Designed miniproteins, single chains, continued (5). Designs and how they scored, part 99

Each design is a single chain, and the fold is of that chain. pLDDT is the mean over its residues in the fold that is shown.

## One batch from the design tools (miniprotein)

Design m19429
Fold by ESMFold2-Fast:
Structure m19429 (fold): chain A 62 residues (1-62)
Amino acid sequence: SLEELLRKKEEERRRKLAELAAQTGAHDITGAIYLLEGDEKKGAEHLAKGNEYAAKMEALIA
């Protein structure tokens, strides 16, 4: 049914959002740890990756 199709699409969208949010948080935390340890390059790389995942999450919401 159309109802089942819409439910499955929303369910998949929510799963994708959760995965993107988890990746954003993981990269932000990992980046912060690298900065604390003095690895500015790896810290910046992880923060940039977090921003990429956050942007994908925002695009999926829009």
Scores: mean pLDDT 87

Design m19430
Fold by ESMFold2-Fast:
Structure m19430 (fold): chain A 78 residues (1-78)
Amino acid sequence: MKKYQLIAAGEISKVGAEFSLELAREHKEKGNEELAKQFLEGARLSAEAAAESYRRAGDEKKAEEVLKETEEGIKEIE
């Protein structure tokens, strides 16, 4: 796979992590604690997928940034 394809895959997974964080926040505000917890786990998994794609592309900085931003988002919602 070419580097630009790996970056594109990472970007798609990063959007998935951001979307899962938004859904977790909305469900927590509505009192849906179990569903919010499931979306927080989904965000973590999507961020790991994004980080792996970025690392395979040789972009360690993007991998570290997506993991850090997602963990910070998870802590803010928890």
Scores: mean pLDDT 86

Design m19431
Fold by ESMFold2-Fast:
Structure m19431 (fold): chain A 84 residues (1-84)
Amino acid sequence: MNLDQSKRILRGIGMDDDADRLSDVVDAVSRHYGMDRRRLYGRVTAIIVGIHNGMSPQEIGDMMDMSQSTSSRMIRLIRQVLGW
């Protein structure tokens, strides 16, 4: 997954403003967790879509193979960057 593919997914579900901020979200997550940005585009996009669809932090954690605490912290960071 790359930035352009991730933006297309978000735009396809009506999240145009969030798609425009996706690079800022990925940069924030990369900086906070020390992860490579290239590995984060797919993961961050999946989390954003999960939040949009009303998934709980536990459901998102299970989908992404993350603990509930890690999922909750990452969701909070993503929401802060997106202004949600």
Scores: mean pLDDT 81

Design m19432
Fold by ESMFold2-Fast:
Structure m19432 (fold): chain A 68 residues (1-68)
Amino acid sequence: SKEQKAANYLTAAGLWLVAAEVSTDPEEREQAARDAIDLANKAKEIGTPEQKKLADEYIKRAEEILAA
């Protein structure tokens, strides 16, 4: 289902967000944050309102990492 695909994208986005938060390498942090945003945006296209809200939270956190 679209909901299951969105859940899979959100799981992957969350894992990349954790990778971005714990990485000490600036290039690895940037790439992981960008991957988290990409996957969260894919979840937003097909997800439920609750999944879209979670995706927006992940995007915001990843953008904060990129702005630092």
Scores: mean pLDDT 89

Design m19433
Fold by ESMFold2-Fast:
Structure m19433 (fold): chain A 70 residues (1-70)
Amino acid sequence: DRSQVFDQYFQNSRDMYTSSSSPSTSQDDIDTQSRINAQSYVVGLDSDDIQVSSQRMQDRQQQLMDQYRS
């Protein structure tokens, strides 16, 4: 279901931005950016590709975090 994918991606994006953003970055800015990212991600999906896209998204999030932390 796209709503579940949106919620999951929104939460993942929020957690990532909260961890990577400076303490001076407002929670509202993090929430707004996470919502935009989740919306863009969901708009790109169809029902048949949700499971595959979810796995690939997890891999990309991990790669981005590794690149950021490396």
Scores: mean pLDDT 63

Design m19434
Fold by ESMFold2-Fast:
Parts: C-alpha cells; sequence; structure tokens
Structure m19434 (fold): chain A 88 residues (1-88)
C-alpha cells in the first residue's frame, strides 16, 4: 500500500474504533464524562485519551492502542489512569 493510502486506512480505523467505544460508554451511562475529557484535552492529550478509551472499552492492549494513535505506551498508561479517575 502507498503511505497515503495506509494513512487514510489508519485514520478510518481510528474513527470507527472511537465511535464503537463511545457507543459502549453510552450504554454504561458514561458518554458525557468521556466526551468532556476529550473536548477539554489538547490535540496531543486527546490522542492519548482516545487510545486509553480503546484500552478500557474495547479491551485493546496499551501497545496496540499506542501504535495506532501515534502516542507512547507511557502516555496511554497515564491517560488510562486519568480516564478511570474521571469515570469513578
Amino acid sequence: LSPELQAEIDEGVRRVAVAVALLIAKKEGKLEAVKKLLEEASEEERRALEAAVMVLYLGWSQRKAAELFGVSVRAVSEAVRRVRAALA
């Protein structure tokens, strides 16, 4: 695949994964809390938080989420802790 086409596929996968995770959050009554976290975050923080939501709601490994969202595993781990605190 060309780099451009691979980037488009990766972006599409991220969008679908985030949408599915938000649907699960909605079923658990946590949608507004998750949305608030994402909306208040900077662009860089938002990517780590989206990756953390994949870990918590889709059961993804921190490594898989970090790779797809272009963040460090450490950033995902810290974001998971922040999301858990906000959803408690």
Scores: mean pLDDT 81

Design m19435
Fold by ESMFold2-Fast:
Structure m19435 (fold): chain A 73 residues (1-73)
Amino acid sequence: DKFEQSAQALNRPPATVALMAARHAGDDETVDAIIRGMEEGDDVGGLRRAAELSRRRGLDDVAQVAERQARIL
């Protein structure tokens, strides 16, 4: 249930790390992509979309974090 979903979010360090990086950069579209991936159970897909969005905005450091975290998963 909702507690299990919260526990799963805490057990997804790669997605959480990328989310924090995007949030600190103020990249709301990248944040949304990561969150949607987590909600859909597709953390890898969410992180790949996030990396593409960040690169298009010139946020190469955020894009690198998202891509690297997707590879860890």
Scores: mean pLDDT 73

Design m19436
Fold by ESMFold2-Fast:
Structure m19436 (fold): chain A 61 residues (1-61)
Amino acid sequence: DEVREEIARILETTPDPVKAAIEITKLALRRGLSAETMVRIVRELGHDEVAELVREILESL
């Protein structure tokens, strides 16, 4: 899955969880993906804290 690969790359190259969440949120907005989809993928990659930050940012928009 191309989206999963892009998210994994962001998580690998962005050690700060807030910055990672912002970059993942930008990806979600560019691709028109739901908060639920983004949170699921990030959690499947083992980054629950980043997943919650992504949810909070997307829900605040």
Scores: mean pLDDT 82

Design m19437
Fold by ESMFold2-Fast:
Structure m19437 (fold): chain A 90 residues (1-90)
Amino acid sequence: SLDEELEFDFPEVDLSSLTPQEAAARFYRRLGDKAAEKLKELGFPEMAEQVRKYGERAAEHVRAGDTAGATAALQEMFELVKKAIEEKKK
């Protein structure tokens, strides 16, 4: 429902079977995919593509050991999600 308060649904990932970097990378990519699916459902396909891209970027940064870059990409992703939610609350 468009009237529902939207929250970022954390993906199900078995983190215990992976190295910390690979676990984080898969988690971040999955976060971006989940957020993109939600934004497409809400009618924001352009924002969905941007969100998916930031999730991919966060995964690449963490695989490279760049936690600062990963954090920045996740921040950009969350800001786009918040913007889409606010657009639907109007």
Scores: mean pLDDT 77

Design m19438
Fold by ESMFold2-Fast:
Structure m19438 (fold): chain A 61 residues (1-61)
Amino acid sequence: MIRSPARALREAVRAGLPLDEETLIRWVAEYYGISEEEARRDLEQMRAGGLTVEDIRALLA
């Protein structure tokens, strides 16, 4: 299964979660059943690819 941090972030925005880094790392880890270290890496790769949390928020507005 292909993991998309952007998908987990869309659900976090819909749920009204605080969009701080620690909360997002835990959310992604719980969403996919992976470690917080793996979640942090997935979020870092997403940001390196030019997609930010604010971009996800804008897409859902």
Scores: mean pLDDT 71

Design m19439
Fold by ESMFold2-Fast:
Structure m19439 (fold): chain A 73 residues (1-73)
Amino acid sequence: MDLFADAQGYVDGAEGAVENARKALEKGDINKATSYLVAARILAAMAMESGDPEAKARAEKVLQEVDEIEKKI
């Protein structure tokens, strides 16, 4: 199992989901924003389980951004 390759994919996906959530909120689409935030949390959690310190640091930042966006919903 290639944990480092998986970690990069998960954290990249999580960051993309956060950006999509922000765009959805700018359009007033709360349902889509919530779905993207859920996806970001799941992907960030997977990256944190990988053991890659860089992926973990990026994933922690994603989780903080998700929490900040959820406070606006």
Scores: mean pLDDT 81

Design m19440
Fold by ESMFold2-Fast:
Structure m19440 (fold): chain A 94 residues (1-94)
Amino acid sequence: MLTSLTGDVYAASVGSSVTATAQTTDPNVGKISFYVKYPGKPAELAGEFYNSQTATVTVTITVDAPRMDIYAQVYAKGSPEPTETKLVGTVYVL
């Protein structure tokens, strides 16, 4: 199962970088993909990591929006679609 990094609210400025970690209990994980989403905007791919139950992404805040959400999607080996999607970080932009 995917876990949020801390469950806490982060506050950061535009141009700052934040890290988010995703961990899965699936031993057959093929890929973990991270997506960044701002309110009213489509999700953007931030990073992909292969054949690991734990992955960490570093994301730079590029939009002066009130919030940035980081989602992780877990793919099983050979699966074209994610088996699990979870919010792993939330940043309030200052």
Scores: mean pLDDT 76

Design m19441
Fold by ESMFold2-Fast:
Structure m19441 (fold): chain A 68 residues (1-68)
Amino acid sequence: TLNDILLRRARAEAERLLDPESAAIVAAVFDEALKDPTATPNEAVRRAAALLDPESAAIVEGLLPVPA
């Protein structure tokens, strides 16, 4: 449930911050993560970032807290 909330929130932020094509890639990866109960938000973000250009990847990586 918490992972579901985090993934849905990150997807909404990606749609707001990224271009439509990059946002669609993030949405597809996050939708697959939502179907997999073993997937973590970190794994989904890492997988999406690997499919994006460096600028979009940096934005997606920023959707998870990297404090400290």
Scores: mean pLDDT 75

Design m19442
Fold by ESMFold2-Fast:
Formats: structure tokens, C-alpha cells, sequence
Structure m19442 (fold): chain A 90 residues (1-90)
């Protein structure tokens, strides 16, 4: 069902939100790599369900449904960009 597809996507977004909330300072390399894996899983779940969220919609869900602050959302996207740097410069 459409509701089950949306719920599956939201399960991955919840795991992303939980990772950001549970990290007290700067992400470790391992936490940044886990964030990258969760975003890769999100893309695969969206492909599987033929439902693609925009960046604006992802930010809205994280803020409104999972209670992330703007600071936590900025921290998420900053550490996601750092994951590529850590992988390439290891």
C-alpha cells in the first residue's frame, strides 16, 4: 500500500534522525560513515518504492515528524559531506 511505502521510507529517516540526536559533538569517522550508509539505504528504499523525496521534503520530515532542530539538520548535512572526505583520504 502507499501508506506502507511511506512508512518504510520513514523508518530509514528515523534511524538517520536517531543517529544525529545521539551524537553529542562532532561525528567520528565511524558515525559519518554510518550516516553515509543510512543515506544510501534511503535512496535504495525510495527506488524500491518508486517514491522520491526532495531535499526540502526530507528536511521537513526530519524537523516536523522526528523533531530535529535546524542545528541538528545542519550537523547532519555537514557530516554527510565529510563522510566522502574520510573515505577518499583514508
Amino acid sequence: SEEEKKAEIRKVLKRIADLVKNTKGLFSKEEAEELKRLFDELIEVMKKNNYFLSDEEIRRILREEFGLSDAEINKLYFNYSLADYFIENE
Scores: mean pLDDT 77

Design m19443
Fold by ESMFold2-Fast:
Structure m19443 (fold): chain A 89 residues (1-89)
Amino acid sequence: SAEELAREVREATERASEAELQGDIAGAVGGALRAIGAGVEAGLLLRTGKLSEEGAQYVAEEARRAAERAKSRLGRLGALGAARNVEAG
């Protein structure tokens, strides 16, 4: 259901935040990717008519917040990786 997908997005986001607080970069990235995946699945279900507009909106709001946080995390990690690569190369 839409509520189940939104719950999965929230749980993945919370796990990513916990991992980030502990300096677990791999865990933070993994959680962020899971949240993005759930958002993509919700969009596909909306497109195929398997989700109501209201249910899709609810999941979209949760997924949007999670995706914004995930993009910020991935952006920071990418910038750090690029900086390290420049210093190393």
Scores: mean pLDDT 67

Design m19444
Fold by ESMFold2-Fast:
Structure m19444 (fold): chain A 81 residues (1-81)
Amino acid sequence: KELLEEAKKKLEEAERRAEEAEAAGLEKAAALFREAAEHYKKAIKAIKEGKLEEAKKHLFEAEVLEGLADIEVAIAKIEAE
Protein backbone atom coordinates (compact mmCIF):
# COMPACT_ATOMS: atom_id res chain seq x y z
CA LYS A 1 0.00 0.00 0.00
CA GLU A 2 1.45 3.34 -1.14
CA LEU A 3 0.42 5.31 1.98
CA LEU A 4 2.02 2.78 4.34
CA GLU A 5 5.26 2.69 2.31
CA GLU A 6 5.48 6.50 2.21
CA ALA A 7 4.82 6.74 5.96
CA LYS A 8 7.60 4.21 6.65
CA LYS A 9 10.06 6.13 4.43
CA LYS A 10 9.14 9.41 6.16
CA LEU A 11 9.63 7.79 9.58
CA GLU A 12 13.14 6.59 8.64
CA GLU A 13 13.98 10.05 7.25
CA ALA A 14 12.69 11.86 10.37
CA GLU A 15 14.64 9.53 12.69
CA ARG A 16 17.81 10.00 10.61
CA ARG A 17 17.43 13.80 10.57
CA ALA A 18 16.84 13.82 14.34
CA GLU A 19 20.13 11.94 14.85
CA GLU A 20 21.96 14.33 12.50
CA ALA A 21 20.52 17.38 14.29
CA GLU A 22 21.45 15.95 17.70
CA ALA A 23 25.02 15.23 16.51
CA ALA A 24 25.24 18.85 15.27
CA GLY A 25 24.08 20.20 18.65
CA LEU A 26 20.75 21.44 17.24
CA GLU A 27 18.63 20.40 20.23
CA LYS A 28 15.40 22.15 19.18
CA ALA A 29 15.52 20.74 15.64
CA ALA A 30 16.34 17.25 16.96
CA ALA A 31 13.34 17.36 19.35
CA LEU A 32 11.00 18.46 16.54
CA PHE A 33 12.23 15.69 14.20
CA ARG A 34 11.71 13.14 17.01
CA GLU A 35 8.15 14.42 17.57
CA ALA A 36 7.55 14.09 13.81
CA ALA A 37 8.86 10.50 13.98
CA GLU A 38 6.38 9.69 16.79
CA HIS A 39 3.51 10.99 14.66
CA TYR A 40 4.72 8.89 11.70
CA LYS A 41 4.73 5.83 14.01
CA LYS A 42 1.14 6.62 15.04
CA ALA A 43 0.18 7.10 11.37
CA ILE A 44 1.69 3.69 10.45
CA LYS A 45 -0.26 2.04 13.28
CA ALA A 46 -3.49 3.77 12.17
CA ILE A 47 -2.93 2.71 8.53
CA LYS A 48 -2.44 -0.93 9.63
CA GLU A 49 -5.68 -0.72 11.64
CA GLY A 50 -7.62 0.79 8.69
CA LYS A 51 -8.10 4.14 10.47
CA LEU A 52 -7.28 6.30 7.46
CA GLU A 53 -8.63 9.61 8.85
CA GLU A 54 -6.54 9.16 12.03
CA ALA A 55 -3.54 8.26 9.86
CA LYS A 56 -3.98 11.41 7.72
CA LYS A 57 -4.18 13.57 10.85
CA HIS A 58 -0.91 12.13 12.20
CA LEU A 59 0.79 12.48 8.79
CA PHE A 60 -0.25 16.15 8.67
CA GLU A 61 1.01 16.78 12.22
CA ALA A 62 4.33 15.09 11.39
CA GLU A 63 4.77 17.23 8.24
CA VAL A 64 4.11 20.42 10.26
CA LEU A 65 6.69 19.33 12.86
CA GLU A 66 9.26 18.62 10.12
CA GLY A 67 8.65 22.11 8.71
CA LEU A 68 9.24 23.64 12.14
CA ALA A 69 12.42 21.57 12.51
CA ASP A 70 13.66 22.85 9.11
CA ILE A 71 13.04 26.42 10.32
CA GLU A 72 15.06 25.73 13.50
CA VAL A 73 17.92 24.33 11.37
CA ALA A 74 17.81 27.48 9.19
CA ILE A 75 17.81 29.79 12.26
CA ALA A 76 20.83 27.94 13.73
CA LYS A 77 22.74 28.37 10.44
CA ILE A 78 21.97 32.12 10.33
CA GLU A 79 22.93 32.59 14.01
CA ALA A 80 26.24 30.74 13.42
CA GLU A 81 27.27 33.45 10.92
Scores: mean pLDDT 85

Design m19445
Fold by ESMFold2-Fast:
Structure m19445 (fold): chain A 63 residues (1-63)
Amino acid sequence: VYQDYEIYVSTSGTEAIEKARELSKSDRVEEVILMAPPGYDVSDVDKGGLVFSPSSVVISRLK
């Protein structure tokens, strides 16, 4: 099943993690995937997972 995806490209890992936290709190977002370099703590992002990547990108899937 294909869902609507929203992609946020960040210039820093700090912006990416902050955006992922924001999206994980939204009831309209079903899934959040954070792509970031190693070293970031994502234990407070409930709706998704962390994928290690040199890029700082947040992908959200809308409900």
Scores: mean pLDDT 66

Design m19446
Fold by ESMFold2-Fast:
Formats: C-alpha cells, sequence, structure tokens
Structure m19446 (fold): chain A 113 residues (1-113)
C-alpha cells in the first residue's frame, strides 16, 4: 500500500544519506591510519543496507547496532588524531543521525507489514 511504499522509500533515502557520510568518515579514518576502523564502518553500512532490503526489522536492529559501533570507532580514532577529531566527530554524528532515522522508519515498515 502507499504507507508501505512511502516508509520504504524514505528509509532508503536516509540510508543513502548515511552511506554518503560513511564514505567521508572512512576517508578521514584512512587518513588517520585507522584502516581497520574504516573497513568496519564500510562493512556495517553494507550490512544495514542489505538487511533493510530483505527484512526491515533486522535492518532496524542492524542500524541501531551500527550507530553504536560507529560512535565507538569514531571516538577511538578521534582520541588518537586530535587534528582530525572535529571532522571525524561531525561526520560520525551526521551518520549516526541518519542511521537512527532509518532505524525508526524500518521499524515502522516492519510493523506495517
Amino acid sequence: DDLVRQLREQAQRYLEQAEGYAERLVDLMQQSGDDAGAARVYLLIGEVRGLAAKDPKAGAEAAKQAKADIERIAAAVSAKDPERASDINTLAAQLSGYLNQAAALLQQLADAL
């Protein structure tokens, strides 16, 4: 129905925004020498997108977990790279915001199905 379509499309838009911020965060993390953290952020976003397409409930939980993990990874990198800390924290906050919005819409989508 129109509600299911609207929720799916809006969740996809928030995940697209999250991916854009994740790409920039990954680039800064690589510049900071945290290749492992960068790879983890990339994999977490891929997992959220994959699950959201198949199972909105699993996608919502994955987005919540990715938010928590990305915030932890970003905090660790920021502590080791004071020069890039402000930019890393800003991108992580934007990414976390979009993941939180996507999780809420994916949960609404799961409840509507």
Scores: mean pLDDT 89

Design m19447
Fold by ESMFold2-Fast:
Structure m19447 (fold): chain A 55 residues (1-55)
Amino acid sequence: SALELVREMLATVRSQEELDAAMAEINRRVAEENPDFSDSELAELLGRIMQEAVA
């Protein structure tokens, strides 16, 4: 799921530029999985996924 993908990307990222690229891909996948969500709803969902991934 998206949570596992986030954890994998955070573990493998070595630079700020790679982190930015990884975050863009995660945003894209979350949006693709939730096409009916607004930008604000997607941002809130992504925030929860990120919090869970770093906890």
Scores: mean pLDDT 76

Design m19448
Fold by ESMFold2-Fast:
Structure m19448 (fold): chain A 94 residues (1-94)
Amino acid sequence: DPGFQKLLKELEEAILNSDVVTAERILLELSARGLTPAEFTTLSNTLSEVVISAPFKALPVLKVLSKNLSKFNPDIASLIERELSAAEAFVKAV
């Protein structure tokens, strides 16, 4: 889906630019439309890659998103919690 791939690219760029407002908007849009299992796997892999490559940029964005997890569907909410824990672990290890 070209629209899904565009949202993933915009989400990655928003996180790398510490743009919490844009990151939240994109995740809310993905949450509202729902995702196929393949799309969810791609989103999960994309977020994991950003956390591994730029944990100091990902951590503050994920912390803000984690404060209102009820805004997201359960799958996206669980993904945010998982990636927050990963980002905290990477930052602590450095």
Scores: mean pLDDT 85

Design m19449
Fold by ESMFold2-Fast:
Structure m19449 (fold): chain A 90 residues (1-90)
Amino acid sequence: MSPAEAARAVAEALVRAAEEDPEGAAATARRDAELARTDTSSPLSPEERAEVARLLEELARAIEAGDLEAARRAAAELARVLERAAERYE
């Protein structure tokens, strides 16, 4: 599984989890946002890490608001950012 495929799978799993456990899904997204900001071993640039963290925070807020359409949009944008980052190493 590529990093981009893994990221999309995680984003999709978070949206599905939001339907069953929105509090847990939002908490997971916020934790992942903090990890994105602080993981200096990541192949992502600092700018890409900041964008990923921002999108994970948007995902968490959408889930907390019960706005699954906004959550799906944030997850799709997150996957797109991570796909672009992965392609830099091709």
Scores: mean pLDDT 74

Design m19450
Fold by ESMFold2-Fast:
Structure m19450 (fold): chain A 70 residues (1-70)
Amino acid sequence: VVALFRREAPVIRAALVDAGLSEADADDVLQDVLLAARADADRLLALPEAERAAWLGRIARRKAIDLARR
């Protein structure tokens, strides 16, 4: 999980900042994504490798939308 997150985090962070989030807000979203991935690690790791990256991206997008509303 950590190695996958380390690889995907810079890409997700750049996308969040490009979408209008501050650097601090992007880091908060990434922290929430990591916590969610760790909570569901068994389910996430049961997915094919390609689907794991997509799953992280979908969570990041939902967390960013929720943060923007607050």
Scores: mean pLDDT 74

Design m19451
Fold by ESMFold2-Fast:
Structure m19451 (fold): chain A 83 residues (1-83)
Amino acid sequence: SMEQQNLQQALLLAHRALIYINLAESMKDDLDVVKSLFDQARRDIAQVRQLGGQNSRHGSQLLATADYLEERLRIVEKEIEEA
């Protein structure tokens, strides 16, 4: 279904955003790389949120996933900025 395809695409983007956040944490000594990784994660999170808003069956799950990733990104970014 269209909702199933939307969900699968959103989950792949969410997984990629999490990889970018985790990679930024591991590469924290290279601030230019960290910034690039966070920018890529933010774009993927924004797309998850957009897909969540368009999905009548799984929208709440996708919006909760976007909120979780945004909070994770905020925490990791602040820890790197304060190091």
Scores: mean pLDDT 87

Design m19452
Fold by ESMFold2-Fast:
Structure m19452 (fold): chain A 86 residues (1-86)
Amino acid sequence: DERLRQLLEEARRLLSQAVAALQAGDYDAARAYARRLEEIAEEFVELGRLKEAAGLYLRLSWLYRQLGDDDRAAAYLQRAEQLLAE
C-alpha cells in the first residue's frame, strides 16, 4: 500500500527529527514533530494497521515523557497496550 509506505517513511523521519530536537533542547520543535506523529498514528488506526499504530503510540509515549508531559505519555502507552491486546 503506497499510503502506508509513505506514512511509515514520514513517521521514521519525524521520529529522527524529534530525537534530534530533544538532544538540541528544542522542545517546541520536538512537540511539533510529536503532533504530526499523533496524526500518523491515528491514520494507521483508520487504515487498520494496528501493529504499526501501537508501535508509534509506544514511541509517542516515550517522546512525551522526555518532554515532561507525563499525562499524555501515559495515555499513549495505554492506547498502545489496548491495540496490542486486541
Scores: mean pLDDT 88

Design m19453
Fold by ESMFold2-Fast:
Structure m19453 (fold): chain A 55 residues (1-55)
Amino acid sequence: SAADRELVLAIARQEAREHLPPERAAALFGRLDEAYAAGSSVEELAALYRQFLAE
């Protein structure tokens, strides 16, 4: 649902703010915002976050 997608995005952004350098957090926010705008699912948004952390 849209609410679940918004929640996943909010959680990913909060985790990024706590654990990543500001420049990396900004890059992740851009990728998450692009994916969200493109209609990515909750699972796709979560996978993008996990993949970004593995880079």
Scores: mean pLDDT 81

Design m19454
Fold by ESMFold2-Fast:
Structure m19454 (fold): chain A 76 residues (1-76)
Amino acid sequence: MLEEVVKKLEELLEKLGFESKESKIAFIKSLIDNLKGPTGESVHQSLADALELPQSLSKELLIEALKELLKKVEEE
């Protein structure tokens, strides 16, 4: 599950057309912060819909997938 969520997040970044490593990092960090903050439910729903994943997907799993993706991007 985690690997599949990471893959779908990578595909989403590709579709959004981020060209710089810095822009990708900033976007991923923003998503993590928003998921942990008061808009977390809204961000979780929007992201699950964009990734074509069920709404039952845990917010914690999504945060872990974003952290894994962040690590990959930082190691580019």
Scores: mean pLDDT 77

Design m19455
Fold by ESMFold2-Fast:
Structure m19455 (fold): chain A 75 residues (1-75)
Amino acid sequence: MEERIAELEKRIDELVKQMNELESKYKKAVAEGNKEEAKKIFDEMLDLGVQLISEAVELNILRRELEKKRAELDK
């Protein structure tokens, strides 16, 4: 379980890095008045955001299960 948590944390970190790069490109496109490019990047950010939410939900579930198992061992 802890190995799976570490794997998900690493994946989330990579997705966050990609999101930060897209956000930088989005801000640049908006500043340049390029509405089509901004919309394209925003759509890419939405798709990446859905993946991030899915991975984050799985991570939270696994962390809660790990905490439950640790609590049982301490009793």
Scores: mean pLDDT 81

Design m19456
Fold by ESMFold2-Fast:
Structure m19456 (fold): chain A 77 residues (1-77)
Amino acid sequence: DRAKKIAELDKKAEELTKEALDKSYLRGMYLSLAYKNKDDKELTDELLKKAEEYDKEYQKLLDEKNKALAEKQAVLA
């Protein structure tokens, strides 16, 4: 069912958007913690690495969301 496929893709895009926002929030938290702990080089490096990991996860989730929306567009065509 075409309508069912569209609904599934819309739900997937919504879920991916929420997950991406969570990763963006975590990135911001780790950047803030790194700034507060700037005198501890080892801790700062670890926190910045975590922020970079969350940024990469955020980018991947946005790519998956865009893929789901592109699949929806193909179903509508």
Scores: mean pLDDT 86

Design m19457
Fold by ESMFold2-Fast:
Structure m19457 (fold): chain A 60 residues (1-60)
Amino acid sequence: MEEERRRLEAAYQAGKAGVDDAIARATSPEEVAGFQQSRAAIDDGYREALARLEEREKEL
């Protein structure tokens, strides 16, 4: 579980960095809004994945 949690955290940080970079390169408010929504989806996905890891731990 600890190794999976570390990998999940690394993927989450990489995903956020990618979106933050895209936001920095965006030249219009519409592009920024779209990337901010993608960032929120990444946050939601991370929370759900973390909950699933904890659920798997309970099954062991």
Scores: mean pLDDT 79

Design m19458
Fold by ESMFold2-Fast:
Structure m19458 (fold): chain A 62 residues (1-62)
Amino acid sequence: GAAQAAAKAKAVAAAEAKLKELLAKHPNGTGKVEQVGDTEVVVTVVDGDKTFIARTPVSMYA
């Protein structure tokens, strides 16, 4: 419903903020934000041989 869509949008916004934070620390890295079903939004940043993963649960914003 509308509440779930709003929670998902908030989770995406939080994940995008986390992506910017990680890229500020790893300026030569590459990153993406990916929605995993309706349960979480995952940020992945790759810098050389290191991979950073941050998970944002949609339930935090429901």
Scores: mean pLDDT 80

Design m19459
Fold by ESMFold2-Fast:
Structure m19459 (fold): chain A 64 residues (1-64)
Amino acid sequence: MSMSQKQVVSLAEEMLKTGDLTEEVVEKAKDPSKLEEAIEEISKKISELLTSAVDKALERERAR
């Protein structure tokens, strides 16, 4: 699925606010020539966060 540049920038800014992403990736997302690189870096970080969230969810179930 292709994302619009505005959606990529919005997502990158949200992740920057939470400390999950660097300002450099946000600047890449604002640059049309570097948009693909920004999408790849954001996608990788989302995958890492999703894996971490699943691990924490499993830990919470084990704590019951």
Scores: mean pLDDT 75

Design m19460
Fold by ESMFold2-Fast:
Structure m19460 (fold): chain A 88 residues (1-88)
Amino acid sequence: LIPLPEAVREALTAPGEELERRMEERLKAGEDPEKVRKEMEEEARRLLEATLAELKDERTRKALEVQEEYAKANKPEEGRKALEELAK
């Protein structure tokens, strides 16, 4: 888990709640749970990227890139250490 800066968390709070509400509505309507989850994950990813770009939070964006690199290399613990260094 990456602790997001307060400004990023605040900017994502309302859109995140709306995203969760729409997911619940789609599931209640009987849509395929796997399809709903996939589409919601993609929308959440785009929302996070757009928010980081608006706030010009390059540190958090770089931290997320590092996390992805270490996850792809199957070294999640090393990724955490790298994220800690970036947070300084």
Scores: mean pLDDT 70

Design m19461
Fold by ESMFold2-Fast:
Structure m19461 (fold): chain A 110 residues (1-110)
Amino acid sequence: NPFSEECSNISLNTVKTEYNKLSSSSQTQLLNFLDIISSKFNIELTSEEEKLNFFSLFLQQEILLNPEIKSIEELLSKVKLLNEYNNLSSDVQNALQKIYNVIKNNCAEE
C-alpha cells in the first residue's frame, strides 16, 4: 500500500463522517453515485460499508496516481464522472469536496 495505515484510516473515517452528516435522501444519492464509479471497474458492491470503503480506496489511488490534480471536480473530470457529479445536490457535492481535501492534505501532500 503506497499510503500509510494512518492515511487509510483517515480516508475511511472521513468518508464515513461526511456520509453520516447527510440526510437519508442525500445518502442514497451518494451511494448511487458510488455504484456508477464501481460499475466502471466491473465491481459489484452490495453493502453501504463496502461502497464507502471502495470510495476511500478509489480516492487514495487516484490522488496517488494524479498528484497534479487539485480538486474533486478535476479528478472526476479525468475519470469521466463530472456530469454525474454535477447532477448531485449541493450538500453531497460539498461532502465529496471535503472528503477529497482531507485525503489530499493528509495523504498526498504535506
Scores: mean pLDDT 84

Design m19462
Fold by ESMFold2-Fast:
Structure m19462 (fold): chain A 70 residues (1-70)
Amino acid sequence: MLEELAEELEELAEEAENPEVREHLLKASRYVREGDIEGALKHLEEAIKASDDRELRERILEIGRRLSSL
């Protein structure tokens, strides 16, 4: 579960054109792998704030909801 979410975040980071969004997604993935869900959610919020891509924001919100239900 956590490994799959971390991999999905890494994939989103690779697709992100904005360096700030990419960095926050990579940090969130790292926190997920460490089991720090609060740290991961914080960086997902920052990625959403930095992004103007609605589709990317929607995908980040979905991952955040899945993390929050763990």
Scores: mean pLDDT 84

Design m19463
Fold by ESMFold2-Fast:
Structure m19463 (fold): chain A 72 residues (1-72)
Amino acid sequence: ELTATPPYADAAGGTVITITGSGFSSNDKVTAGGVPMEVLSASSTEIVARTPADAPVGFITVNGKAVGVVKA
């Protein structure tokens, strides 16, 4: 259902990730390693977000559902 492109991000930050799916809303939470991502744009089918600087290694999640990973 949910896909992320690219499905990975660098822990240095600044990676722009496009998450596609359906039923997205302004209440959706996007995190990288548990840290909120900077949401650049959002629609009902797409969220574009940038990973924060010094993002912890871990999962990229939308509402707690894993869609990608942060790697060192």
Scores: mean pLDDT 77

Design m19464
Fold by ESMFold2-Fast:
Structure m19464 (fold): chain A 100 residues (1-100)
Amino acid sequence: SLVDEARALLDELERRTTAAIEAGDRAALIQHLEEAAARFDELARRSTDPAVRAALEEMRILLRILIQELRENPDLPAAEIRRAVASLVARGRALLDAAA
């Protein structure tokens, strides 16, 4: 159920970040990533399975790295942002599949 909640959160993150990127709304993109990081942190704290908790913690770390990159590089092109988000989502799915 926590893994299913995490998968649903990742799917929602993908939809919201795609919409923000298409709109050119960098502030909304960062907000969606920040909210996702907070929710993955909450799920990690609720997890009693060490493998699931580790996967959720790694996903939180990856989200924080992307947020920092976006904040430090305001001129980062939309194409590079799209690639970074796609890579994060793909890795997130792989981490959850491995933990399940």
Scores: mean pLDDT 87

